# Ledger of designs, part 95: designed miniproteins, single chains, continued (2)

Each design is a single chain, and the fold is of that chain. pLDDT is the mean over its residues in the fold that is shown.

## One batch from the design tools (miniprotein)

Design m7497
Fold by ESMFold2-Fast:
Structure m7497 (fold): chain A 115 residues (1-115)
Amino acid sequence: SDGREGARYGAATKSREGAGIAGRGAARGGAAAARLADGPAAAAGGAAAAIAGAGAEAGARLGMPAAEAARGAAGGGLAAEAAARRAEGAGGRAGGAAGARGAREGGRRGREVGE
């Protein structure tokens, strides 16, 4: 929401996170049942990474914003960002922008596989 500190809205401390995650896991999530097994932290990380990746892709067309988006995700989406970039690199710039669109549309290489 707010790019300032919205994401860090009084988050629980890591020590309390264990207990908090257990309570959230018990909620049985209707939309994301898979997160029940590994807990909401893993699911949230994956979702955040996917969103960050999408933003970075869009930013790449603008130029510098892409690097900023990648750095902004340093707290939770940086690794996934790197993975998305590697997948894009594997498709290469052989055909130019067409490859980027194809990777996005076909998004089944790791970034969009489950979530």
Scores: mean pLDDT 43

Design m7498
Fold by ESMFold2-Fast:
Structure m7498 (fold): chain A 77 residues (1-77)
Amino acid sequence: MMNAGDLYEKLMAVLRPVMLALGASEIVVDNSVAAIALKLQQYGKLSKDEIVAILESNGLSREQAEIAAELVMKYLE
């Protein structure tokens, strides 16, 4: 099974360039990716709405969060 650290590294490689392009800070990227990786390890899966909620709670706008969440969903497919 993929551990949280491996999942964090893979999600960071996918999400960081997109989130930075959307205007997110490095701190927002780090916190968001860590939160998504942790919840994926705990629950095994996340809905798009759950990912959007995590991203918004870490400082992304709704529009930024939806774009980033779609990328996560495609990666997890």
Scores: mean pLDDT 81

Design m7499
Fold by ESMFold2-Fast:
Structure m7499 (fold): chain A 62 residues (1-62)
Amino acid sequence: SEAEELIKKAEEALKNGDLPTAARYAAQAGRKAQTDEEISGVVKVAKKILDAGGEDLLVQAA
């Protein structure tokens, strides 16, 4: 799905240390998520961004 693809892009950006890009993809995935699995994936990547200090970036991207 589109949400699944965006979650993968967010996780790849996190792996590369690109928090602003990760936050943008996570926010886009959140807007596209329709299933419990997609929502769970968005929550997990958002939590990783928060743990990395990206809270303000997530708020800005929403």
Scores: mean pLDDT 82

Design m7500
Fold by ESMFold2-Fast:
Structure m7500 (fold): chain A 73 residues (1-73)
Amino acid sequence: MVEEILAELRARMEALAAEREAALAAGRDEAEVEAEAARESARVLAEAARRLAEATGDPRYLEMAERLEKLRA
């Protein structure tokens, strides 16, 4: 389960990086693209951290998810 969560996280982060690169290549506003990428990355990481907390029972993952959720807001 943990390994699967980490593999999904990696795949989602790679997809976000590709979307960011494509948006920049298409001539979108760099500040807007960077802000969108930062918010989506924080969201994906927070979701993974909450799933890791559920799978492992480690409260450090919940704390990390809460911090990432604040960065997304």
Scores: mean pLDDT 80

Design m7502
Fold by ESMFold2-Fast:
Structure m7502 (fold): chain A 77 residues (1-77)
Amino acid sequence: SKKEEARKLLEEARKALENGDYQTAIDYAQKAIELAKDDPELQAEAYRVLGEAYLQMGDREKALEAFKKATEALNKA
């Protein structure tokens, strides 16, 4: 299912984040967000990974926007 694919992509995003591969983490997190549109909790988790990756890259504006979208996704759960 799209939800299972989103979960796998999110796990890959987390691994990339842990390894310091922030661009790969961003790419996987964005794909997970698209597939998790009908799953607010999973989408919020993917947005948090996206925010952390941007923060580590020094893009504070994109990080804050991603964290804001994580909160907005949870408000729809």
Scores: mean pLDDT 86

Design m7503
Fold by ESMFold2-Fast:
Structure m7503 (fold): chain A 57 residues (1-57)
Amino acid sequence: ELLDKGRAAYAQGNYEEAIKYFEEALKQGDPEAARFLAEIYRDLGQEEKAKEYEKKA
């Protein structure tokens, strides 16, 4: 599943790949993906993007 692929990429430090998989999962209506996207964008210092995804979680 997209969440599993996203988690694997995130664990490996591949934020670009993780974001791609979680964005796809979120488009399919998975709220768990929004939580991961918020965390990744916060780690990257993109506060506004992180807050946007926190609202979707």
Scores: mean pLDDT 80

Design m7504
Fold by ESMFold2-Fast:
Order: structure tokens, then sequence, then C-alpha cells
Structure m7504 (fold): chain A 86 residues (1-86)
């Protein structure tokens, strides 16, 4: 399964932490693409299991409970998560 996660309104420290997390997944053998555009970060991860996708959904729900605007879309084998902190 493929995850596309877009984060908006990030601080530099939050961007660094998310990039470090994505690089750790890449080091573990996942295909990871990272795009940085100002305060927006898009991370694409290919090869996630169903259990890992559930973990990503739960993390996104946690961010919404903490006050971020979150949109989650599932289409076949693709999970899209959009998070806005602005």
Amino acid sequence: MTLVATYRGLSDAEKERLIAYARELEARGYKVTIEVKGDTLTITIEGLSVEEMIGEVLRAIGLELDGAKVKITIDGDKLTIEVDFS
C-alpha cells in the first residue's frame, strides 16, 4: 500500500523531525519520496502493510485531536493524509 502524507504550517523543527522519521523508514527498505516547499512537507511511502497504514491513520487522528485540520482519504491501495497546522 502507498501513503501520501502532506503537512502544512510546519515549523523548521517539526519539518526536521518528520524528515528524520521518513529517512529512517527509507533506511529500513521502504521507498520514500520527500518534497519540501516552504512550510509544506509531502512524504510518499510505498510498500506499507495494512497494520502500518492503520498506524498512520491513528497518528493523523491524534493530530486532529491536538487541533490540526486533518483530511484522510482511502482509495484502493492508496492512503492520502493531509494535515494543516496553520
Scores: mean pLDDT 80

Design m7505
Fold by ESMFold2-Fast:
Structure m7505 (fold): chain A 100 residues (1-100)
Amino acid sequence: MEKAAELGLEAGRLAGRAGVAGGGTGAEAAGLAVRGLGAGVGAAVYARAGDAKKAAEEARAAAEAARAAGEAPGAGEEGRRLAEEGVRAAEEAARAAEAA
């Protein structure tokens, strides 16, 4: 569970950064960043609580938020790179939670 919690926090951080890079306006960027960060934190909290199913669900939500940020107009190379890293970290967090 510790590995799932660490990966969930990293996924949230990367999804948040990708959201800021991927949003077309300040409001859109903030929304994507909050969604990614919230899901990543949720994954970490549930992993530490031992709720593998909810940890995996939140980690997958973080992956989806990161993917959306990378696909957003204006994401650029940096936004896409951060999104790819966020998706990978989130999927690893989900697998770590499911393996426990």
Scores: mean pLDDT 71

Design m7506
Fold by ESMFold2-Fast:
Order: sequence, then C-alpha cells, then structure tokens
Structure m7506 (fold): chain A 80 residues (1-80)
Amino acid sequence: MLLTPEEFIEGVVKSAKGMRELGMSEEQIAENIAHAIYSMQKRRKLTKEEGFEMLKQIADKVGLSEEALNYAKKIFEEAL
C-alpha cells in the first residue's frame, strides 16, 4: 500500500529519533530527512512547497536545531 503523507512523516520522525538515540549527528539526521523527502517528492510528484512543509513538520517533531533544519533545506534544494 502507498504511504499517506501523515504515515510518511510519522515514519521519518521515528527513524530520525532512532538515529539520535544511536548517537548520529544533527547533520547526519538532517541529511537523512532531506533525502527521504526528496525520494517521496520524486515518487509522489510533490511540489517544492509541500516538500519544505514536510521538512519543517519533521524537524519540529524531532527537535532539530535551526542550523540543522537550514542544512536539510539546502540539501533538499540542491537535490531538486
């Protein structure tokens, strides 16, 4: 079955929290989130704006720093 946007966000948040528990850096977590959203955008034909909104929601739920969020946004933009 295809994941809903809500199921996708929940899955990425759970994964990112797990990565943090394993001692991964904020930059590594940010890269993982950015690539996950890019993959979803490519498969689901999401707009750039929808991608950024998902990124912000995930960052807020995971508790990413503003610096890590900006890094993830940059990776996501460069991948487009």
Scores: mean pLDDT 77

Design m7507
Fold by ESMFold2-Fast:
Structure m7507 (fold): chain A 70 residues (1-70)
Amino acid sequence: LTPEQRELIEKIIEESLSEFERLLRQGVDPREALRRVARRMVDELEKAGISQDDIALAVQELVRRMRELA
């Protein structure tokens, strides 16, 4: 990954965490909220040309941070 791609992934993870929090505030089930934000993050990273392997690692990192937050 280039430094620019790493920065983009980090930004998208942070935005996804913020969206997850908003969905929980709106009464969305945590599992469903996770599915929605993960799908959006995957779509955004695919549009940015990030590899499927790196997208998978980014999703794992998102899930890890969400669990740590709880």
Scores: mean pLDDT 83

Design m7508
Fold by ESMFold2-Fast:
Structure m7508 (fold): chain A 93 residues (1-93)
Amino acid sequence: ESLELARALGEALAALRAAVAAGDTEGARAALREAHRLGLALADAVPGPEAQAALLEALAGMFRGLAGEVPPAVAEEARAAAEELAARARELA
Protein backbone atom coordinates (compact mmCIF):
# COMPACT_ATOMS: atom_id res chain seq x y z
CA GLU A 1 0.00 0.00 0.00
CA SER A 2 2.79 2.51 0.81
CA LEU A 3 4.33 1.89 -2.65
CA GLU A 4 0.93 2.52 -4.29
CA LEU A 5 0.49 5.70 -2.20
CA ALA A 6 4.00 6.88 -3.19
CA ARG A 7 3.20 6.30 -6.90
CA ALA A 8 -0.15 8.10 -6.55
CA LEU A 9 1.61 11.03 -4.84
CA GLY A 10 4.12 11.18 -7.72
CA GLU A 11 1.23 11.22 -10.22
CA ALA A 12 -0.55 14.01 -8.28
CA LEU A 13 2.67 16.08 -8.29
CA ALA A 14 3.08 15.51 -12.05
CA ALA A 15 -0.57 16.58 -12.56
CA LEU A 16 0.09 19.69 -10.44
CA ARG A 17 3.10 20.68 -12.57
CA ALA A 18 1.17 20.00 -15.80
CA ALA A 19 -1.75 22.18 -14.60
CA VAL A 20 0.67 25.00 -13.64
CA ALA A 21 2.35 24.79 -17.09
CA ALA A 22 -1.11 24.95 -18.76
CA GLY A 23 -2.24 27.96 -16.66
CA ASP A 24 -5.00 25.80 -15.10
CA THR A 25 -5.36 27.29 -11.60
CA GLU A 26 -8.29 25.04 -10.59
CA GLY A 27 -6.52 21.93 -11.87
CA ALA A 28 -3.42 22.96 -9.89
CA ARG A 29 -5.56 23.45 -6.74
CA ALA A 30 -7.20 20.02 -7.15
CA ALA A 31 -3.83 18.30 -7.74
CA LEU A 32 -2.28 20.09 -4.72
CA ARG A 33 -5.16 18.95 -2.47
CA GLU A 34 -4.82 15.37 -3.74
CA ALA A 35 -1.03 15.45 -3.17
CA HIS A 36 -1.61 16.73 0.39
CA ARG A 37 -4.18 13.97 1.08
CA LEU A 38 -1.83 11.30 -0.33
CA GLY A 39 1.15 12.68 1.62
CA LEU A 40 -0.77 12.37 4.90
CA ALA A 41 -1.92 8.84 3.97
CA LEU A 42 1.66 7.85 3.06
CA ALA A 43 2.97 9.17 6.41
CA ASP A 44 0.23 7.21 8.26
CA ALA A 45 1.37 4.04 6.43
CA VAL A 46 4.98 4.40 7.67
CA PRO A 47 5.70 2.33 10.82
CA GLY A 48 7.06 4.18 13.85
CA PRO A 49 6.80 7.79 15.04
CA GLU A 50 10.41 8.73 14.13
CA ALA A 51 10.09 7.56 10.50
CA GLN A 52 6.61 9.12 10.24
CA ALA A 53 7.90 12.47 11.60
CA ALA A 54 10.89 12.43 9.20
CA LEU A 55 8.58 11.81 6.21
CA LEU A 56 6.16 14.54 7.35
CA GLU A 57 9.09 17.00 7.63
CA ALA A 58 10.30 16.05 4.13
CA LEU A 59 6.76 16.49 2.74
CA ALA A 60 6.45 19.88 4.52
CA GLY A 61 9.67 21.03 2.80
CA MET A 62 8.33 19.80 -0.55
CA PHE A 63 5.04 21.74 -0.16
CA ARG A 64 6.95 24.91 0.84
CA GLY A 65 8.92 24.54 -2.41
CA LEU A 66 5.69 24.01 -4.37
CA ALA A 67 4.33 27.32 -3.00
CA GLY A 68 7.02 29.07 -5.09
CA GLU A 69 6.08 27.07 -8.24
CA VAL A 70 2.27 27.50 -8.24
CA PRO A 71 0.03 30.52 -8.99
CA PRO A 72 -0.44 32.97 -6.05
CA ALA A 73 -4.07 31.81 -5.60
CA VAL A 74 -2.78 28.26 -4.86
CA ALA A 75 0.46 29.29 -3.06
CA GLU A 76 -1.32 30.06 0.25
CA GLU A 77 -2.94 26.58 0.18
CA ALA A 78 0.50 25.01 -0.44
CA ARG A 79 1.97 26.94 2.52
CA ALA A 80 -0.99 25.91 4.73
CA ALA A 81 -0.43 22.25 3.74
CA ALA A 82 3.29 22.59 4.58
CA GLU A 83 2.47 24.05 8.03
CA GLU A 84 -0.03 21.24 8.77
CA LEU A 85 2.55 18.59 7.80
CA ALA A 86 5.26 20.32 9.91
CA ALA A 87 2.88 20.59 12.90
CA ARG A 88 2.05 16.86 12.69
CA ALA A 89 5.78 16.06 12.59
CA ARG A 90 6.38 18.18 15.73
CA GLU A 91 3.53 16.38 17.59
CA LEU A 92 5.30 13.04 16.92
CA ALA A 93 8.63 14.32 18.31
Scores: mean pLDDT 86

Design m7509
Fold by ESMFold2-Fast:
Structure m7509 (fold): chain A 64 residues (1-64)
Amino acid sequence: EETRRVTEEISRRLAEKRLLAAGVPADQAREWAERIGKEVSGLPPEEQETALDRLVDEALAAAA
């Protein structure tokens, strides 16, 4: 659905910005952000913000 695609894009952009700000290389930040966006967009709205925070933290740990 269109709403899900919009949520995916917004979540992807937010995740990418946070990863880049934390010093993750651009290519890795893009790959993680795409995965995070897809996963967050599949969740209920009430869980999306918490999931975004969790997945960004997981990506930062994996990139270290």
Scores: mean pLDDT 80

Design m7510
Fold by ESMFold2-Fast:
Structure m7510 (fold): chain A 57 residues (1-57)
Amino acid sequence: GPEIERLKEEALRILEENLKKGKISEEEYQRLVESLERAAEISEVAVKAAKHELLKL
């Protein structure tokens, strides 16, 4: 739904910023994007949890 899409977009922006800053590798970025896509297929709560973990980077 719209909330899952919004949370996923916010999480993707966090990942892109961390990649640009060199905090994560390209390989780690791909792994985290795949994890986020899986969370989005499960539930809104799963996406929120994934985003929360990414904010700790």
Scores: mean pLDDT 83

Design m7511
Fold by ESMFold2-Fast:
Structure m7511 (fold): chain A 76 residues (1-76)
Amino acid sequence: SSSLQQAQQHRAQGQQALAAGDYESAIAHYRQAAEAARGDPREQAEALRNLSAALSFAGKYDEALEAAREAGEALR
């Protein structure tokens, strides 16, 4: 599906940005991945977990905790 393809593309771009130390770009791509994956709980949870990690690397701990909580909710 186009939504799943968009989610996978944004996740790949987020991983590339994270590897480059570009945490703001990684956060933006993982947010887009989570939104694109709204119809797929497993993909949404994975994108939100990646978002939580990127937010933690950026020092945004409250936002990281919220993303981790949303990842858990997506699988219920």
Scores: mean pLDDT 88

Design m7512
Fold by ESMFold2-Fast:
Structure m7512 (fold): chain A 100 residues (1-100)
Amino acid sequence: MKEELLKELEKLLELGLEAAEKLGDSQTARRIRELAEEIKRLIEKLEDEEVLKRLLQSVKNVINTVEELIAQGRYEAALIYLETALEELKKAVEKELEKQ
């Protein structure tokens, strides 16, 4: 489960970097990369399989929305949605770690 979650998070990062590159936004690309690296470190500390399953489904849902926005040529909307989703994911992982 954890390995699958990390792979999906990597896919989400790649989509974010693609959208940022299309917009020429190197600053947002850097923020997204740093945020994803922090989230990966937090996920490595998670031990609850049900929490990991829930987070995996959330990441897959975010990927579907971001891919749809990119397919529509809505790169700015995709990037804003993705950055917000990563910030929410970080908070969710931190909250679950507090309960461990």
Scores: mean pLDDT 86

Design m7513
Fold by ESMFold2-Fast:
Structure m7513 (fold): chain A 85 residues (1-85)
Amino acid sequence: SLGEENERLLLEAAEAAAAGDGAATARALERLAEILEEAAKTLEGEEREAALRMAEAAREAARIAAAGDPEAALRALLERIAALG
């Protein structure tokens, strides 16, 4: 399911970040953003808005990871997800 795919990408990003691999963390987070943006096309209202906000958070986290701080990238993503509910 899409939920299982999203969870697997988050776990992949977390594993890459734990290994200090900013490039792998960024790629996993970029793929997560793309999946969320595609899912948003089939959603409406609050669900679509939530998916798009999560995709934005994943893209921002990918930029932080690509800049060389994959641990900070995951913290930023988790803080944004918590703020979304």
Scores: mean pLDDT 84

Design m7514
Fold by ESMFold2-Fast:
Structure m7514 (fold): chain A 88 residues (1-88)
Amino acid sequence: SVEEQKELLLELEKLIKKGIEEGKSAQEIVDEANKFIEENRDRLSDEFIGLLRAIVAEVEHLLTVEKASPEEVIETLEKRTKAALAHL
């Protein structure tokens, strides 16, 4: 359902946020996020899986390529989450 996909998006946001706040490595954050998506694959549409994967890829890029601050990564994650919610 749309409601279930919204809940899973918010849980993914919380998971990534927690990883950043706990000082986990970029690899650990990305691996945990991708594992969450895979474990919930049966509860997500293919289109929505693509959207969540895109959010994770942007977080990975910010952490590994741009080396953005924790605050900047969290702000971007929150913006992407709001945009994704508006798309549902």
Scores: mean pLDDT 86

Design m7515
Fold by ESMFold2-Fast:
Structure m7515 (fold): chain A 115 residues (1-115)
Amino acid sequence: MEEFKKALDEVYDEFLARLRTELQREIDRIKAEGEAAGLSDDEIFQRAVDAANRLLARHAPELREKIRELGEKYGVSDEEIDEALRRAYQRLADEAVDEIYKALGKPLPKRSNTF
């Protein structure tokens, strides 16, 4: 279990680094194009959110496969694999939102741990 969690964190860190790099490039492009087109800050923000959702969806199959392979290697249940995938995906989604808020100079959203 502990070794599985460590390996899972390594996979998460790899995907987070890739997501940050790709998302930063997309935000820079969207901001430049949006400002040139005279779009509002809200429109630019929405386009950045849409780009993040597309990137997450694109990476989801590879993330699922890597977590599944780790689960098989460490002998964890399918339920634990699915839970690990849900948590990793949610963490990546939250980080993507934070990167958008930071890049566009908006205050970070308040998150609840229970609601």
Scores: mean pLDDT 81

Design m7516
Fold by ESMFold2-Fast:
Structure m7516 (fold): chain A 66 residues (1-66)
Amino acid sequence: MREELLELARELNAGTPDGKAIVDILILKLDEGYKIEDIIESLKESEGTLVKLSDEDLERLEKHIA
């Protein structure tokens, strides 16, 4: 599940400003005790909208999940 979230985040990687905001939201949800599965499902439901993450944002997410 954690690995699946990171894989999904890599697929969204392209360095837009919106990607940073999404990672911040994901970190906050994890800190609040939301399940990784629920977070993944929420991201997949937005697959019609392009969301991109930078390499720095991916590393930040990975460090937080690890």
Scores: mean pLDDT 59

Design m7517
Fold by ESMFold2-Fast:
Structure m7517 (fold): chain A 82 residues (1-82)
Amino acid sequence: SAEEEEKLKTLVEQGVKQAEELIRKAEEAKAEGNLEEAKRLAKEAKEIAESALKTLKSLQNPDEELIKRAEELKKRAEELIE
């Protein structure tokens, strides 16, 4: 339904923004030498990005820009986790 599609799109957009903020905080923590906090935040960002990708790829007409953003966030998170 249109309502379900709009809700899923909104949730994915919110998730991507949350993951972006978590990656920013993880990169900041790493720069400060707090490697444990950086890994914790990156792991949270990765889980959110993976959830967003799963949702986007299940949609009939997924937003390709959101897919690209989520894939890049997953990659950045994996680099921070090592």
Scores: mean pLDDT 85

Design m7518
Fold by ESMFold2-Fast:
Structure m7518 (fold): chain A 99 residues (1-99)
Amino acid sequence: GLSEEEARRKLEEARRLLERAERLLREARRLFREGGDREEVIRLAREAIELARRALELVMEVLREYENPSRELVLEAIGLALRAIGLILDAERLIEEVS
């Protein structure tokens, strides 16, 4: 199983990946609204999905392998997982609108 320190490091990395994914998705939406390049909108949205998927993998590893997590750590992990899923769905919706 993971140590508490390893679990916390993985959740912090997941948070950083999600913040990056959110910035990419905001830029993709801005470009789409401004009539920017369709291929660039899709590229940014796909990058956001990849980052959110990696974040979700880190969160799922913590939930699966960390023994006796605190309530606070479990809630943080669940929150990050839901955030990642929401980002993926939003980015996929944007790709469908552009395509």
Scores: mean pLDDT 89

Design m7519
Fold by ESMFold2-Fast:
Structure m7519 (fold): chain A 86 residues (1-86)
Amino acid sequence: SASPGREEVERRIQEEAREVARRRGRVPVPAAALREALAALAEEGRALAMAEFLRHDASAEALHGLALAMLEAGVRHPEVERLLAL
């Protein structure tokens, strides 16, 4: 099977965040912020910075939606599990 590229992962995360925001009436997280979050997840010690950043702009539901989209896209990182617990 074809592996999803970073751009595909970013797109799916943004789509899920927008869908969650629509259901909850919350403003979606900007694409640039999601790209920075993905870069943080790629480095040990930066996943917390991503979670903290998104907490300021997104509801717990939006963060949970992001984590689900990351898992569906094949992103495996301990911080994703923390976001799912929100």
Scores: mean pLDDT 53

Design m7520
Fold by ESMFold2-Fast:
Structure m7520 (fold): chain A 96 residues (1-96)
Amino acid sequence: SMAAERRALAEEYRERGEELFREGKLEEAKEAYERAIELDPDYAEAWDNLGRVLYALGKYEEAREAYEKALALDPDHVVARSNLENLLYLYPELAE
């Protein structure tokens, strides 16, 4: 189905983003994750991955928003919750 094909492509972009992130190619990783989200806006894992790359880029407010979006989509997402809690611990001013 077209929906299944779109989700599969979103997963490929997320995995490509992870490869780019491991290589330190942060802007390219961000673009890959944004493409995954464009294809599947409900992809909680891609929102978490976007938060991680935004954090690495020093974009802490945007990282918080991405992690909160991941948790809104998947409240049981342990990794996104841990990432958000760590971000707010290091930058408590973001808890507003």
Scores: mean pLDDT 89

Design m7521
Fold by ESMFold2-Fast:
Structure m7521 (fold): chain A 62 residues (1-62)
Amino acid sequence: MIDDSVRDSQGLVRAYELARNGASPEKVEEVAKEMGVSPEEVRERGRRILAAVEAGRRAARE
């Protein structure tokens, strides 16, 4: 379990940006390789982060 890694944090931010910008499968595979996970995992994590951020933004808008 490695949740105290700057590299892992950067990978999650990248996954979110890929989901937000509609990234190509090739970019998703590149991020997955950098993070040491499957491309499917990157897509799923990015999608979940994007949904959570959008919900939070909506709540904060007042």
Scores: mean pLDDT 69

Design m7522
Fold by ESMFold2-Fast:
Structure m7522 (fold): chain A 60 residues (1-60)
Amino acid sequence: SLEDLPEELREKILEAIELIRKGASLEEAAKYLLQKMGVEVTPVNLRVAQKELEEVLKSL
């Protein structure tokens, strides 16, 4: 599924995953992703971003 995403979005997701690998929490990585995408950090958006990152991480 990651390969099917636009390159720009894929790069931002991989940057967030790299933060997790370096010791950041899933919540911290999700906040980073939302900020890089210019999306408001709300509880709903944060939960959605966390689920997306968790699915990508499971696929790696």
Scores: mean pLDDT 79

Design m7523
Fold by ESMFold2-Fast:
Structure m7523 (fold): chain A 95 residues (1-95)
Amino acid sequence: NIDEKIKKYEELLKKDPNNPQAWINLGKAYYEKGEYEKAIEWYKKFPDLAEAQYNLGKAYDKMGKKDEAIKWYQKALEIDPGFVEAKEALEKLKA
């Protein structure tokens, strides 16, 4: 249940507001629910993590914001050049 996952992470963040994994997981839950703009807000809390940058790219891609998606996938690859999923996503968008 996505709404229960969201509630759990929100409760976790009330006790530990500076938790990068909880913020990424909350962003993922909103992405799974189709609330891409809200997912982006959560991922932007920790923009220096390759996983967060990749997830930003995915959310922008779902919103049809191709240029933003490309930019974030490229940023993820700058931090982690071995991030296969980010490289594959970039290749599909540039095709």
Scores: mean pLDDT 83

Design m7524
Fold by ESMFold2-Fast:
Structure m7524 (fold): chain A 81 residues (1-81)
Amino acid sequence: MDEKAFAALRADFEAAREQLREYVRELREDLERAEELSDTEILALMITARLLASMLRALGTDLEVAEELDEIARGFDEYLK
């Protein structure tokens, strides 16, 4: 195996984890403007948040972020009533 390529992939994974936290911030901003969104958009954002939370739990990383994503998903669900 190419050890240098593996080290580069690990660095990319760390950068991707930083980008994921940015994405969570964007989802929270979308939740704050949920009253302006369609039911279809809210449903898509809720599903996205739940999938990301499940992925983080499966990877065993950033579990605090996974919990925040679950809270965001519950917030979106409230607007679907």
Scores: mean pLDDT 77

Design m7525
Fold by ESMFold2-Fast:
Structure m7525 (fold): chain A 116 residues (1-116)
Amino acid sequence: TDIKKAEIAIELAEKEKDKKKAAEYYFQAGLHYFAAGDYEKAIEAFEKAIELAPEDSVLAARSYLNLGEALFKQGKYEEAIEYYEKALAIAKKAGDERLAAIAEENLKKAKEKLKK
């Protein structure tokens, strides 16, 4: 079901002429792949969302955050930290206090994994 929902979202994204709407569909596909445990495909979808999202947008910040989460699930903690930092910077610039708090919490968790 999650894989099928992701595939539908990818198809909608590929047919969408508006870059922001296409980015929203790729973001949704990433969420569905993540829910299915397909972290590799989730990462690919979030990367496409970032590519097409407006610069410094909340959608870009959310996409960086979820890309970091997928990398964290793969044990790629240093890479996850890099993307959480990007999400945090955009969230602070956008004034999204809730998203900034989520990014800060995820940064703490990823850094804890590297602390040994």
Scores: mean pLDDT 88

Design m7526
Fold by ESMFold2-Fast:
Structure m7526 (fold): chain A 103 residues (1-103)
Amino acid sequence: SMMERIRELLEEAIDQLEFMLKRIEEMKKAGVPLERIQEVGIAVLDGVGLQIREITELSGDEEAGRKLLELIEQAKEALENEDFEKFKELVKEIIELLRELLE
C-alpha cells in the first residue's frame, strides 16, 4: 500500500542518517581526510533528499517536505564549513522530524 511504502522510505531514511552519523565519527577518529568525510556525508544527504521527495509526492505533505529539504541543505552547508556540531544537530533534527511523520 501507499502507507506501507511511505513507512518503508521513512524507516530507510532514518537508518541511513543514523548510520552516516556513526560512520562519520569513526572516519574522524581514524583521521580520514576532511574532503573524504564531506564527500561521504553529502552523498548520503543527497540520497535521503531523494527519499524525502518521494515521501512528499506520495503523502502530499509539501510543507513537511520543504522543511526537511531545507534542513538537508543546511546540514550539507554545515559539513562543508567543517561545523561538525551543527551538522550533527541538524541531522538529529531531520531524524526527529522523520520519526514524527512515522507516528
Scores: mean pLDDT 90

Design m7527
Fold by ESMFold2-Fast:
Structure m7527 (fold): chain A 81 residues (1-81)
Amino acid sequence: VSTASLITAAGLLVVAAEIAKPSERPQAVQGAIDLLEKVLPQATPEDIPLLIRIAERVASVSTGDLKARAQKLLDEAREKA
């Protein structure tokens, strides 16, 4: 599985989270964060802009501990940009 494929999968999970019922949203958000956290150390400069956009969307639909994880991920991705 390529870095680009994992970022794409995370993007699909964010779309799922955005349209999901509130009770189902945290699971999709967690899946997206887990994929982005796995990908970030392996991301090339070409992957970073899309990863940042997806991380911003994840953060916007996240709450509590998941929002903290999403913000940390976003900050780390921005530092690589």
Scores: mean pLDDT 81

Design m7528
Fold by ESMFold2-Fast:
Structure m7528 (fold): chain A 58 residues (1-58)
Amino acid sequence: DLTIPDDPAAAIPELRARVAADPTDWEAWIRLGLALRAVGRVEEADVYIRRGQELAPP
């Protein structure tokens, strides 16, 4: 992304802080995984996406 609001690299530390503050925030886990996937950290991304899916309501 060429726009600062959609910069996944900038979003990663903010999303990490969010999941650290509330580890039950399943949306933050999924968003963190998607941001990691966008920057090429696909193995780590898959772990966080699965975590968010497991915490999500059925």
Scores: mean pLDDT 75

Design m7529
Fold by ESMFold2-Fast:
Structure m7529 (fold): chain A 61 residues (1-61)
Amino acid sequence: SKLEELARELAERFGISERTALGAIRLLLELPPEVARELLRRFSGLDDEQIAAVEAALAKL
């Protein structure tokens, strides 16, 4: 799927797991942006720059 392809691209670009990238994508699509960012900061180990880059990639999709 396009989301799995994007997750793989983001995982390689940021040095994170595909599972983490896909989880970030799903949270950003399913939840209000502020809630998704809060959960990602607490539980994913992604920094604010990486979260913003995932958001930007999704906005381009």
Scores: mean pLDDT 82

Design m7530
Fold by ESMFold2-Fast:
Structure m7530 (fold): chain A 94 residues (1-94)
Amino acid sequence: MEIREAELLAEVPRSDTPVVVRGTGIAEEDGAKLRVEARNLTDGQAPAVAEKELKKGEGTVEVRVQAFSDTDLVEGRATLEGKGEVKVEFLEPP
């Protein structure tokens, strides 16, 4: 089984809205698993994790993590277990 990973690390400014991490998987076959993790590395918070089994084609999963200071380091990770491509992005608050 092929595993694809994408990672982002950024300092995020404190906001009243949690940071949204979106993982996008483009699966070549049915049964690929998209896992998205968001972790606040500065405050030692447990990672927020969500998983979705994909059918062939594009699927997305979002997780949220709270930043508590203007210099909190947030890690976003997306992993696709299966054939295809994976991307990860931080979404701007609405």
Scores: mean pLDDT 74

Design m7531
Fold by ESMFold2-Fast:
Structure m7531 (fold): chain A 60 residues (1-60)
Amino acid sequence: MKEKIKELQKELAEMLGVPLSQIEEIVNRHLERTTEEGVLDMLESSIGLVRRVQEERARR
């Protein structure tokens, strides 16, 4: 679980073009409020959304 969260954090940071540390800070705050499964679901949903947006932008 923790390794998977790290991989998704890095992927999301690269997709958004933001520092990994910024994504890590957000995830750490959420880990105190929700489960690791909840964070994983949030990261997967965010990555899916960003991929759709970037696919649109890549065509332009």
Scores: mean pLDDT 76

